Designed miniproteins, single chains, continued (3). Designs and how they scored, part 85

Each design is a single chain, and the fold is of that chain. pLDDT is the mean over its residues in the fold that is shown.

## One batch from the design tools (miniprotein)

Design m10951
Fold by ESMFold2-Fast:
Structure m10951 (fold): chain A 95 residues (1-95)
Amino acid sequence: SEEELKKKIEELLKEIEKLKKELEELIESKPEAVKRLMGDSELSLEEFKKKLEERIEGLIEKAKELEKEGKLEEALEMYEKLKKELEEVIKALKA
């Protein structure tokens, strides 16, 4: 149902917010791990953080647009993919 999909999206957004905070703390506390993750990238730590934040915000904005269009299942899939990507980056930084 539409109500069930909206509730799942609300719960997923809360999880994404927690993962964003964890990721921000890891980037600040483990700059060497971030450098390893970037590999041969010429980007500074601050430029990497800014690009990552812009990517996350862009995906959230696109998912919200899908919600406005009534495409709740597509919005949910986009939020689930974002959550998975955040979890993978966090796991890589902890390794």
Scores: mean pLDDT 81

Design m10952
Fold by ESMFold2-Fast:
Structure m10952 (fold): chain A 88 residues (1-88)
Amino acid sequence: SKEERRKAQNLQIAKAINDFLANTSVTGKWKEILSAAAKDYAAGKSNQDSGLHLTLTVILNHEEDESLKKKAEELRKVIDFGVEGPIP
């Protein structure tokens, strides 16, 4: 059902955020916000894109670390489109 797919996508988003945090050197306020967003998505409590998408946009615009930027771009694609479809 659509409800099941949305729940699965929320869990995939939470997993992607946690993976991003585990595989990058993001610390401080950005790590705190992203960790909180991951918990909210996993619990289905997030407003969807309100805090997480804006935080990633700030990281992408403010940070110039190419490896971090690329991982953040990949995370944004998961958030925007989920893991459902093939995206080039």
Scores: mean pLDDT 70

Design m10953
Fold by ESMFold2-Fast:
Structure m10953 (fold): chain A 60 residues (1-60)
Amino acid sequence: GPPSAEQAREAALAASGARGAGTAGAMSVKDQGNDEGARKALEAGLAGDAEAAAEYAYRG
């Protein structure tokens, strides 16, 4: 089932932690596509929209 609001926020923060610190990230077409979903999950989680964050985390 979908994660709780707390779990959704933690997942978004974990993704953000890896990305936000990822200055060494290489820009590739695949990485950019994957980045979009995780970025949206992070933004939704930080905006308090745990349901949207869970949806993005649930997909990919």
Scores: mean pLDDT 57

Design m10954
Fold by ESMFold2-Fast:
Structure m10954 (fold): chain A 58 residues (1-58)
Amino acid sequence: SLNAQYHGKPIDEEVAKLLLDEEGLALNDEQLQSLLDEAEGDLNLFNARIQQIKAQRA
């Protein structure tokens, strides 16, 4: 899993896009940028927000 490889490291846009694809979450560029801004490079915060969005869609 890409999550395991990048755990505890800051993420960039390319890694974020790969993580979203792995999780099956389709976001537009504005949504992705907002998520990255909210996470401020924190992979744990980014993943927590992805799980919240997935839960809201389920």
Scores: mean pLDDT 71

Design m10955
Fold by ESMFold2-Fast:
Structure m10955 (fold): chain A 80 residues (1-80)
Amino acid sequence: SEEIERKANITLLQAERLANDPNLTKEDLRRFAESVVNSFSDEEVEAIIKALEEAAEEKKNEVLKELAKIMRELLEKKKK
């Protein structure tokens, strides 16, 4: 859907901005992931994770890859 795609694109841009911070900590990544998982529906979070994974692979960005992994872990815990 258009709304899900828009939210995924906006969140990806925010994640890319975070990934460019040279002082980024794992705690910062976890806080961002928690904010996303708690603010969006499960379907929207799945789309965001996919966008992050695709961007991480394309750009060889390890920060986006780690963020996608943390976000997936949090989503799975939320569903239990």
Scores: mean pLDDT 86

Design m10956
Fold by ESMFold2-Fast:
Structure m10956 (fold): chain A 94 residues (1-94)
Amino acid sequence: MELEERRRQAREYLERLPQQLEESIARHPEHKDELEAVALALKGMAVLIIDRDIEKAKKLIEEAVELLKKAGREDAAKQIEEEFEKALELLKKE
């Protein structure tokens, strides 16, 4: 049940993600790296949950984590890593 809810949320975010990213960067250009990292993490989660492409999802998540670490957001990087691992566990349960 959790996996279906996450897939629905991922699809909704993917549809709005390009515009939301552009608007967020325009409003907060000082947070560009962090915002791009969050967008990559959302794409990675969506690829994992919707497409079940573990290799592609892992690459996107790794890129997001590196960008967040570069932006000084190690807390956010850790949260993304933990959320990715939880999503992997849900896929194995299905």
Scores: mean pLDDT 75

Design m10957
Fold by ESMFold2-Fast:
Structure m10957 (fold): chain A 65 residues (1-65)
Amino acid sequence: SKIEEGIKLIKEGVKNKDLDKISLGAVLLLEAAGTAEKALEILKASGLDEKNPYIKAIIESLEAS
């Protein structure tokens, strides 16, 4: 699914410090979720470390949407 693909890209981007993958993953997650609120719920449920600065930046970006 696009949600699983988005989360995978975010995880790979965080591991490799690849901002392009992180951005693409966040966009795919948002498009698949349909709303920023739903994308945030999915992201928080994904088991990603919310203390990670890249994950925090995605959360803040989605909250600003």
Scores: mean pLDDT 81

Design m10958
Fold by ESMFold2-Fast:
Structure m10958 (fold): chain A 84 residues (1-84)
Amino acid sequence: SMMEEKKKKGEEYRKEFLEALRTLPGEERYRAALEALRKMGYYSKEVAYELLEELREKHHLDEETYEYLRKLVDEAAEKAKKEE
């Protein structure tokens, strides 16, 4: 189904987000990770929220960063809704 295909795309961008955090240096790491998160939110808000909750629970995100990233996901999901 279209929903399952979108979730799969979200999961692909989740992998890109994690790879960016592991492999890219400095500012490139930050920019690539944010871009992957926006694309993840565009295709699957659920996959993006699951990732952010995992990072929060492991104390890899403070509350301010968590709220900021969640807002980026919400904005990407709203854009997807308007374009589809």
Scores: mean pLDDT 78

Design m10959
Fold by ESMFold2-Fast:
Structure m10959 (fold): chain A 74 residues (1-74)
Amino acid sequence: MEEILEKLAKEAGLKSVEEFKKRLERGIEAIAKDYGLKEEEVEKIRKKVEEMIKEGVKPAEALKKVIEEIKKKK
């Protein structure tokens, strides 16, 4: 897990895994604002994104998949 996060952080030009996590959180917050999500839904999205990243999915693709799921629940 940690090795994957370090690799993704380096590929994104970030100095640390912490900066990578902060960027990811900002992406999740932007989605929550755009779709009017409540805290419980934001937490579910956060967990899904973290799971996808652990599986080797890039953060941008993970966020994109979550957006697709939200759109289906319109």
Scores: mean pLDDT 72

Design m10960
Fold by ESMFold2-Fast:
Structure m10960 (fold): chain A 65 residues (1-65)
Amino acid sequence: SMEREKLEAEAKRAEDEAIRAHIAGDEAGFVQALRRAAELYLQLGDLEAAARMYRAAGEPPPVVP
């Protein structure tokens, strides 16, 4: 659906923002962008991708078994 495509595109953009922040040495921006990507993956129901984003940010994965 259009909604799913939009969320997937935004999640990928957030991952790209995290990569740019990491390269720039912006730790706060890196964590913020990964948190945003994780929230977008949660909206998509992609719990595995959301967990990966949280782990990369140094945070616990979401409480969704």
Scores: mean pLDDT 81

Design m10961
Fold by ESMFold2-Fast:
Structure m10961 (fold): chain A 106 residues (1-106)
Amino acid sequence: LLSKEELKEVSKEDVEELKEFFRRLAKEFENDPELEFLAILFKKLAELLETWIKENLSGKELAEKLAELLAAIEDHIEKLKEAGYDAKVIEALERAKELIEEILRK
């Protein structure tokens, strides 16, 4: 992760974009019984981002929260790979990781 001093401020609009992305991922997995846990995960992530928006966090606080979320997603990807989860599961989380990295480096 980037050091605290290297984090750029993140806009509410960037967080809204990420929230809608997670909502779309949740919809992609909603009707697959074997991937219901991914739909639930992405729905919870969208709800978490909505909470940050409602709390009126500063751009720096949003960047710090997103950096923490990025680290959590990276750790989760490694654990799911070790557990032998399907490539579609890993790819969904890698897509989320990539978007967060793009937002943090804008």
Scores: mean pLDDT 80

Design m10962
Fold by ESMFold2-Fast:
Structure m10962 (fold): chain A 99 residues (1-99)
Amino acid sequence: SIRELPEEVVERLRAADEAGALSKEDIAVAALALGAVTEEEAEAILRVSPSAEEAERLAQAALLLRQAEKAGLSEEEIERKLEELGLTEAARRVEEIRA
């Protein structure tokens, strides 16, 4: 029921990674719990990510895309937000997983 901004959720994931050195599995579970990914998408992230850092970027991009869609942001607004956060490449990979 509480509306979360994409920036706030990305920052939360970043803080967790820095504090705990999360595994790829921990990141995938967190993304699933936050509604950022489906179970199939979480499994795909685990398969394609060679490191926790890469899994984190994919999870952050997936979360941003889901929150932006729920907020009704335009494609232009989403692209600007992705560029601002350095997630453009990660978002492209998430879209490939979803295709």
Scores: mean pLDDT 72

Design m10963
Fold by ESMFold2-Fast:
Structure m10963 (fold): chain A 97 residues (1-97)
Amino acid sequence: GTLTESGGGTYKVGDTVTLTKTTTDSSLVTFAWFREKDGKLYFVAQSTSSGTLTLENLQPEDTATYYALASREFVNAVVEGPEGFEVRGAGVELTVV
C-alpha cells in the first residue's frame, strides 16, 4: 500500500499523542482516520490536506487500532464510512493505561 502509519504505542491517561501517515502517492486527495475496537471501525477525523491525528487528554476508551484511509476522490467519511476509501494503512496500535 501507499500509506504507512506511525505514532502508536503505550501512553498514560492525560497524555497527548499525534498519529501520522506517510504516502508517496500524490493522487490521494481525501484522508480519514478510523479506529477499530471489538471488530468495528469508527470514524475519528477527516482531512483533505494533512493526514495527522492529534488526540489530547487520552482516556482508557481511546485504546484501539487506528487506521489511516485515503481516496483519489472527494469522499465524506461520515456518510460513506471506510468503504468509500480505496487505500488503507496497516494500522497503528494505541494503548492507554
Scores: mean pLDDT 81

Design m10964
Fold by ESMFold2-Fast:
Structure m10964 (fold): chain A 66 residues (1-66)
Amino acid sequence: MSEEIQRAIDLMIKEGKSVEEVAKELGIDPEELEQRIRDETGRSPGLVAEEKRFELQRQLRKLLEE
């Protein structure tokens, strides 16, 4: 996955921004950003952000338990 797409996903997770908001900040078309995320991850932007958020939460919980 490209660093640009990774940064876009991180902004969606950490700042709760939509694909449209992130695309405007990066200076690219929102539909193009959505398509690039789908092409590089094989999933929708929302699903990728959801999976990353769950992974971070699980890692935090494990760290607190161990």
Scores: mean pLDDT 73

Design m10965
Fold by ESMFold2-Fast:
Structure m10965 (fold): chain A 76 residues (1-76)
Amino acid sequence: AAAEAEARATARIEALLAALAPEHPRLAALARAVLADPSSENQAALAAWAAEDPEAARRLLAGVAAVGREVLAEAA
């Protein structure tokens, strides 16, 4: 159940990143790096980019939050 919810969330986040890649290729690449390996280095790189492009960062965060809410609603 929890593992399935995590797998669905991961797949939806990957789809979100693929949709963002044409407009924001670096943001998508950095976010994929964090998804694959949530190291402090990868998180710091993504945070630094988010500071340079806060609008793109807000779009990514809103999309991730929406995926989280949808997965939790489907698990209920």
Scores: mean pLDDT 76

Design m10966
Fold by ESMFold2-Fast:
Structure m10966 (fold): chain A 65 residues (1-65)
Amino acid sequence: SKAEEYRKKAVEAARKGDGELAVRYAGLFGKLASVEQAKEGLREVAKAAKEAGLERVAKGAEEAA
């Protein structure tokens, strides 16, 4: 689905250290995903961001989940 594509792109951007791109794709994912899918997917984005040292992005994704 388009939501799943955006989730994968958000996680990949976070892993590459591109916090702005990660936030953009996470936002697009959140708009298309169900509440349950958004919670799970945003937690994955938060984990990837935390592992990449993007603390602000990780916190934002955790708060949005």
Scores: mean pLDDT 81

Design m10967
Fold by ESMFold2-Fast:
Structure m10967 (fold): chain A 57 residues (1-57)
Amino acid sequence: MMTLRDAIRDYVDGRSTRDTVDRARQNSIDGMLRRGVPRDVAQRTVDVAVRTLMQQV
């Protein structure tokens, strides 16, 4: 199973599409919602994580 970090690395390396990153982002949000995190908090947390990971490569 591809993690959000793996999807972002593949996208930055040109091995993946935006759709793959968006799907990994949604899977991360869904995981947080399943653990009882509010939707707005989950969305913001994942958005910050994506921005941070994209800036580190």
Scores: mean pLDDT 75

Design m10968
Fold by ESMFold2-Fast:
Structure m10968 (fold): chain A 60 residues (1-60)
Amino acid sequence: MKKKLEVELTALSENKVHLKISVNGEEVFDEVLSRDEALKKINEIKKKYNIDELEITINI
């Protein structure tokens, strides 16, 4: 089965984002962190789960 990574980013301030990550509809991450930490976390989870599809939603 293909693994889909769903990423939702909500901007809270210039340096803070709310990051939610789901793999095949199951939430695996939900935290407020910096933009750089968010990018690092997305890459870590993508590698960990061998993701086939990526969907990113950005809320301003």
Scores: mean pLDDT 79

Design m10969
Fold by ESMFold2-Fast:
Structure m10969 (fold): chain A 63 residues (1-63)
Amino acid sequence: SAAEALQRLRALGAGGAASAAGEAVKGGMTDEQAARAIERALPLAEAGDDSGAARVIGEEYRA
């Protein structure tokens, strides 16, 4: 679920990516879409690229 994927972003300290995911869900992104967007962003968040992770989530939301 998006909530579980968001917990993983928060556990990594990726606050920007977590905020972007939260806004996307609030803006109408489905739970499945949000989970997929977060999964795509996770490698960047794990590498410490919070801005890159947030951008990936934003691109998925705009698609």
Scores: mean pLDDT 79

Design m10970
Fold by ESMFold2-Fast:
Structure m10970 (fold): chain A 90 residues (1-90)
Amino acid sequence: SKFIEEAEKLGKEGYELAKKAGDYYYQLGDYTRSSAMYILGVGSESLAYIAAKAYKEGNVDMGRKMFEDLRQTYETAKKVLEEAEAKLKS
């Protein structure tokens, strides 16, 4: 379904953004933030999985709530990537 496709896409995109931020923090020597970003990425995919699962089981309300948590996680990943890029100088 379109809901499942959108959840899976957003989860993967969130993972990629968080991973990139984690790689940048690693280059900056901030290993604690780097680790946190990789965890955020895995969390993005996990939220996508649960949103899709709830929707497939007919729990549409819970699926939508998990999708909103996924959107928040995605926006956080975008913001932390922008912050990491601003700190990383060539």
Scores: mean pLDDT 87

Design m10971
Fold by ESMFold2-Fast:
Structure m10971 (fold): chain A 120 residues (1-120)
Amino acid sequence: SLGQQIQEKIRELLEERLKDDPELRKLYEEALKELKEMSEEEQEELRRNVGRRLIEALQSGDEEKIREEFARLLALADLEAPKEPLAVAFMLQLMSEVLRRYGYDDLAELLDELSRILLE
């Protein structure tokens, strides 16, 4: 299916990009496991606030929180993109722009590459 193909391409890109950042890869894998174990209500709440959580982390300047919330954004994109590719793509483009404003160009580039896969 198209959704399955999108998810496979996302995972291939994440595997390629995260191979050089083992700590971020670990955070991503832990976030993905956490999200899969969440109730529908908990997943809906996270969908509503993931962008705000990342922005709050960026505003705090706490590098560990920034990486954790970024990893949650990646995990959410992996799970939701096959269902809502356009919505996920626009969210990633918005968060990419925010990350660039805070000087996280490498993280922003990853979100741009993911968004490009979703928009074809």
Scores: mean pLDDT 85

Design m10972
Fold by ESMFold2-Fast:
Structure m10972 (fold): chain A 86 residues (1-86)
Amino acid sequence: SAYLQQIIEDLQNLEETLLEKAKKYPVPEEVKQQVEELVKQSRDTFLYIGSSNELSGSEKQQILEQIFQDLKQALEELERIVKELE
């Protein structure tokens, strides 16, 4: 569906933005590791749901939406840290 394609693109954009900001600014090493681990978990989950024939389209959508919210929250926290470094 067009909605699922949009959320996947939004997820990929969030992953890239998180990694870029974590590399660009001198955030604590622990924060960088947390961002890298979160992005890894997102990618692993995406691969899992893509290969699964046991999950419905609705279940896959809910999982993607949950990941999106988690990444969005992490981005907001990272942006707060980055703003304090300006």
Scores: mean pLDDT 80

Design m10973
Fold by ESMFold2-Fast:
Structure m10973 (fold): chain A 87 residues (1-87)
Amino acid sequence: AARAEAAAILAAAAEEMEKNKDDELKSLEIGTEALAEAARLLGAPEAAEYIRKAGELAKKLLEGDESAKEELEEALKKAEEALKKAL
């Protein structure tokens, strides 16, 4: 059940991101929230937390704060490791 629900959330988010492809911040918000919720549903709440943190850092990069790049890379790495441990 959780896997099907996560897949549905990701598919819906992909459609919304395509509709908002010219709005980078909106697309980032949609994608980040969908990925975090999917990770939580799949039993990876730690990955969900790192995904949300990565989304905030990616927003800072889009706003011109290049200092967020290293922190974003670390957050994405931790999200991937947490997801691998849960799956």
Scores: mean pLDDT 81

Design m10974
Fold by ESMFold2-Fast:
Order: structure tokens, then sequence, then C-alpha cells
Structure m10974 (fold): chain A 80 residues (1-80)
């Protein structure tokens, strides 16, 4: 079966994928709603929690996940 680390990596990628979908939708519409932004902030928080659990095993990946999530959120905030 999947190791705990493999599960965490998959969860991180899934949540990052959800953020990318939200950003894609916001770009197509040309704006971001308060609800979309709140949802994105919750997903970013989840990615940070997952990254913190990955950090003892793969600190580079943990930092990359946090950085990518933060960059997507900043881009979403710029569309408001």
Amino acid sequence: GMSELQKLKLEGEINLGLLRIILGVAKIIGSVSDKMLEQAKQIVKKIHEIADKIEPYDPELAEELKKEADEILKELESLK
C-alpha cells in the first residue's frame, strides 16, 4: 500500500491542483469572489499543514508546496 509520506505528497498535489483550478476559473471570469478567495485561503492553510508534515522527510518539497500555494493565493488576491 502507499506509505504515509506518499499519501501526504498525494494530498499536497491534490490540494495544489484544486488551487490551480480556482485560479484558472478566476482568470476566465476576470475576477474572484469573496467565497472563492475564502475557499482558496482554506486550501492554502491545508497545504501548509501537509507541507509541515512532509518537511522532516523532504524539506525542499515542503518549501516548494508552500511557495506555490502562496504564489497562487497572491495572484487570486490581485484579481479582486
Scores: mean pLDDT 88

Design m10975
Fold by ESMFold2-Fast:
Structure m10975 (fold): chain A 83 residues (1-83)
Amino acid sequence: MEEEARRLKEELRELAEEGSRLANEAAATGSEELARRTRELAERIRELTRKLEELGALSVEEYIGYLLLAIGLEFEAERVIEK
């Protein structure tokens, strides 16, 4: 359980970094393809965040932080797609 939680937390951190990078690139280029990929990553971040919360592996601050990040990524992606 603890080892699985640590692995998932590392995966979540990596997805958060990738999502932020893709969101910035989508905004800079206006690429709908990158924006859609950003939205897919935001959904995966939400899924992993919920799973880690269920495992008791996230603090309240971490849980809120990752959910707010996912929401931000979704809104940035939507802005590019729905120009």
Scores: mean pLDDT 83

Design m10976
Fold by ESMFold2-Fast:
Structure m10976 (fold): chain A 97 residues (1-97)
Amino acid sequence: MEKLELGRELFELAVKLLRGEADEEDLRRAHELIKKAAELLFKEKGSDVPIKLSDNLEPRVLAAAAMYFSLELLESSDEEEAERVAEELRRLLEEEL
């Protein structure tokens, strides 16, 4: 999964968790994507430190973690590439609307 796509999905899940709209699959997906984000970020920083999250994490804490990793992924992405993806998404939305 690309950093920008992973960051976007984590942000969406964090919003659902904060609204209390997350279902069991959303909770499971958030845990999976946080793990992937942590592994990706630590690999790029030359670190092997694993992040371990409790399966019983309170939803608001899980939302905070998801949002944190979303922002870290977006910030660690190439700024020019992130801007190009944003422009392509804008044009796609304009063509569909």
Scores: mean pLDDT 66

Design m10977
Fold by ESMFold2-Fast:
Structure m10977 (fold): chain A 77 residues (1-77)
Amino acid sequence: DDLARQAILAARRVLYTLEQHKDELGEEGEKLIQRLKDAIARVEAGDTSALPELRKAIREAVDLLWEKGLPLIDPSA
């Protein structure tokens, strides 16, 4: 399941970036951090139905970081 592994790696990198900038991102960042953590945990537990939500949360997190002018840590590797 290479697609799920790829999504988890991207999510973890984006999550790390959000956590480094949590004070600058405020409530929106906090919500995305929780969504990413929940989706990662579900996919890692074998719930592949969480994969679309994980991808959506990654995209929304990348969009938020771009909107705030914050540096990205490899969101798609």
Scores: mean pLDDT 80

Design m10978
Fold by ESMFold2-Fast:
Structure m10978 (fold): chain A 104 residues (1-104)
Amino acid sequence: MEEERKREIERALEEARAAGLADVTGVSHTVDEEGNETYYLEGTFTDAEGRTFEGTLKIVIDKEGKFEKAEITGPDQAALDRLEAKLKKIGVKEIETKLVPPAP
């Protein structure tokens, strides 16, 4: 249902902000062959101390709307660790952080 899809996108943005995104520049929604819904968000992440870095957040939601997996990428390991803690707090079961090199 189109309205349900819109609400799912809004929920993904809300969860991203709860996880520490200060500003979201883009959001994409895909469904994999297993039926898991993946929300991909790009923007500026803010940790509990107000520090920001540019990165990506990928959230996988199962068919029941439960957060199964999150994948965070960015150039700052300390900020990634703090975002991981926030995602754990909102109930994500599996969290992967990936340190990526800063833009060349």
Scores: mean pLDDT 66

Design m10979
Fold by ESMFold2-Fast:
Structure m10979 (fold): chain A 78 residues (1-78)
Amino acid sequence: SREEAERLAAEGERLAAEGRYAEAARKFGQSANLLPDDDPLKPRYEANAARAAGLALEAQGQLESAAFAYMIGDQYLA
């Protein structure tokens, strides 16, 4: 449901605020997957998942993979 997707996205935001980026990415991804393809929130949650994944990769020193994740995130919002 949309309410469940919004709840998962809120959990993702909280986890990201705590620096738990890999877990945040998982929650944002789960949130996006609950939404139909025509929901305007879906690309926003997909962008948030990609951004959180990029931050997790950057924290692990995987800078090229992080840059790619950020690029994918930007494309969802274009």
Scores: mean pLDDT 87

Design m10980
Fold by ESMFold2-Fast:
Structure m10980 (fold): chain A 61 residues (1-61)
Amino acid sequence: MEEARRRGGEGGAAGPAALLAVLGELGKQHYSQEENRAAAEGGAEAGTGGGSRAGRQLADL
């Protein structure tokens, strides 16, 4: 496999079958996204209220 081909390997992800695979991954990431999103939203809301320090610590994690 050539380096150029490996980089272009994601080209298949643009196909309809790849979209179905992405939907499957979204289902698995639903839990991780929900947990991560809740933390991000909480951090963003706290950050807009003056919680930027907490946001920095979370970013370093």
Scores: mean pLDDT 53

Design m10981
Fold by ESMFold2-Fast:
Structure m10981 (fold): chain A 93 residues (1-93)
Amino acid sequence: MEVKIELELRVDADGRLVLVVKATFSEPVEEVKIEWENLDTGEKFEPVAIAYDFSKNTYYAVFRLPDPRPGKYKGIVTAPGLPKVEKELELRP
């Protein structure tokens, strides 16, 4: 099984910055853990919402970023029976 990770920064309806982590699997997956980490501080963020699109085998995890600092971050996707997959993103001022 293969997983593709895509990272997207958005502003929600209330003007708050959010990160959307998209994890697309080559086969259907019933359970997933998605995390977001600041690599400079070691701070970990939990998703405020997770949704699954069955037609695309895609999980969407939404993270709120009330004060996002510039630096290196990573999205981490873990599922039963699969190797951990990580994707880095650098936030710039």
Scores: mean pLDDT 76

Design m10982
Fold by ESMFold2-Fast:
Structure m10982 (fold): chain A 67 residues (1-67)
Amino acid sequence: GALLEELRRALEAGDYARALALVREWLDRHTDPTTARVALADIERLLRAGDYEGALRAVENVLRTFG
C-alpha cells in the first residue's frame, strides 16, 4: 500500500524521523490486533532501536506479504 512505499522511500533516503512518524500515525489509527499491525509495531521497535537496515528489511518483507 501507499504507506509501505512511502516508508521504504523514507528509509532509503535516510529520513528516519519521517519513517518513525509514518509508522506511529498508522498504528494510532489502526488499533485492532492484526498481523499487519504486529508487523508495523515491529518496524517501529527496530526504528526506535536504531536498526535501520533491519527496519528496511522488515518493510520489504511486509510489502511482499501485504502489498
Scores: mean pLDDT 81

Design m10983
Fold by ESMFold2-Fast:
Order: C-alpha cells, then sequence, then structure tokens
Structure m10983 (fold): chain A 72 residues (1-72)
C-alpha cells in the first residue's frame, strides 16, 4: 500500500540522516559522498516511479541536509 511505502521510506530517511550526521562529525567529505550516493539511488527510483511524491520529498530533504553540511 502507499501508506506502507511512505512509512518504509520515512524510516529509511531517518536512518540515513542519523548515520550521515554521525559520520559528518568524523569525516564530512565521506558523509557528503554517502549522501550523494543515496540521493543518486533515490533519483534513479524517482525516474522509474515519477508519481511517488514520497520519493521526491525524500530527495528534497536529503538535498537540504547536504546543503547544510556543505555550509558548515
Amino acid sequence: SMAAIKKSIDLMLESVKEEVLKLSKENVDEALKVLDFVIEQLEALQKRYPDLKVISDAIEELKKLKKKLEEE
């Protein structure tokens, strides 16, 4: 169901954000590389399922995190 997909994406997003933030404290360049990889995978998935807004919303949130880490 759409609700189950959204919940799965939300849980994955929170896990990715937590790990990226933890990694950024030790190696921000590596954290940015991991974040770029995850964004690239989500963008590939978005091309396959362009109507799934939960994917585009997740990409936007991770790109905002990337910008914050690049400015720090």
Scores: mean pLDDT 83

Design m10984
Fold by ESMFold2-Fast:
Structure m10984 (fold): chain A 93 residues (1-93)
Amino acid sequence: KPVTKKEAVDKLLESLRKHLEEQGKYEEAEIYTKLLEWAAKNKDSYAIGLIIESYAEGISIEEAAEKWLKEVEDEKARESIEKVVKEYEKLKK
């Protein structure tokens, strides 16, 4: 069955949350879910990409952001990366 972009994102969110919860990382599961929902609401593809890469590589949002900022020259992308880090810090506690 063909899936819409929204259905694909929702399925990724559910899989991410479930995987983190299975590892006993309930707080991280909630933080990542909120971050992805925030990024999706803002239609920020750079933010979504950064959050997914952080999870996929098993590194922190801050570490993923540092890695991307070394490679990315686009100002809009850099601004999105900084916004993700700031939002993550707000959700962290």
Scores: mean pLDDT 75

Design m10985
Fold by ESMFold2-Fast:
Structure m10985 (fold): chain A 86 residues (1-86)
Amino acid sequence: KQALIDQAQQLVQQAIQLAQQGRVDEAVQLLDQAEALLQQALPDDLETQIAIGMSRLAIGVYSAVGERAEGVIKGAEILLSYLQTL
């Protein structure tokens, strides 16, 4: 459980760095992997589902206004904040 959470946190931190470098597609792939690990570590956990949903919402809203890289950074920051509470 803890190993999966630690791995998800590392992937989210790496995704933020990639998005800041303009490597947005790679950042999204790492966020998808982090979300999968988090769902595996905490299956059917409501707070985990809310954190993932809020992250995806941020990405979607910013992407809709042409700010996809910023949206990915914001989404990743939401997920990282949640992971740090675990």
Scores: mean pLDDT 85

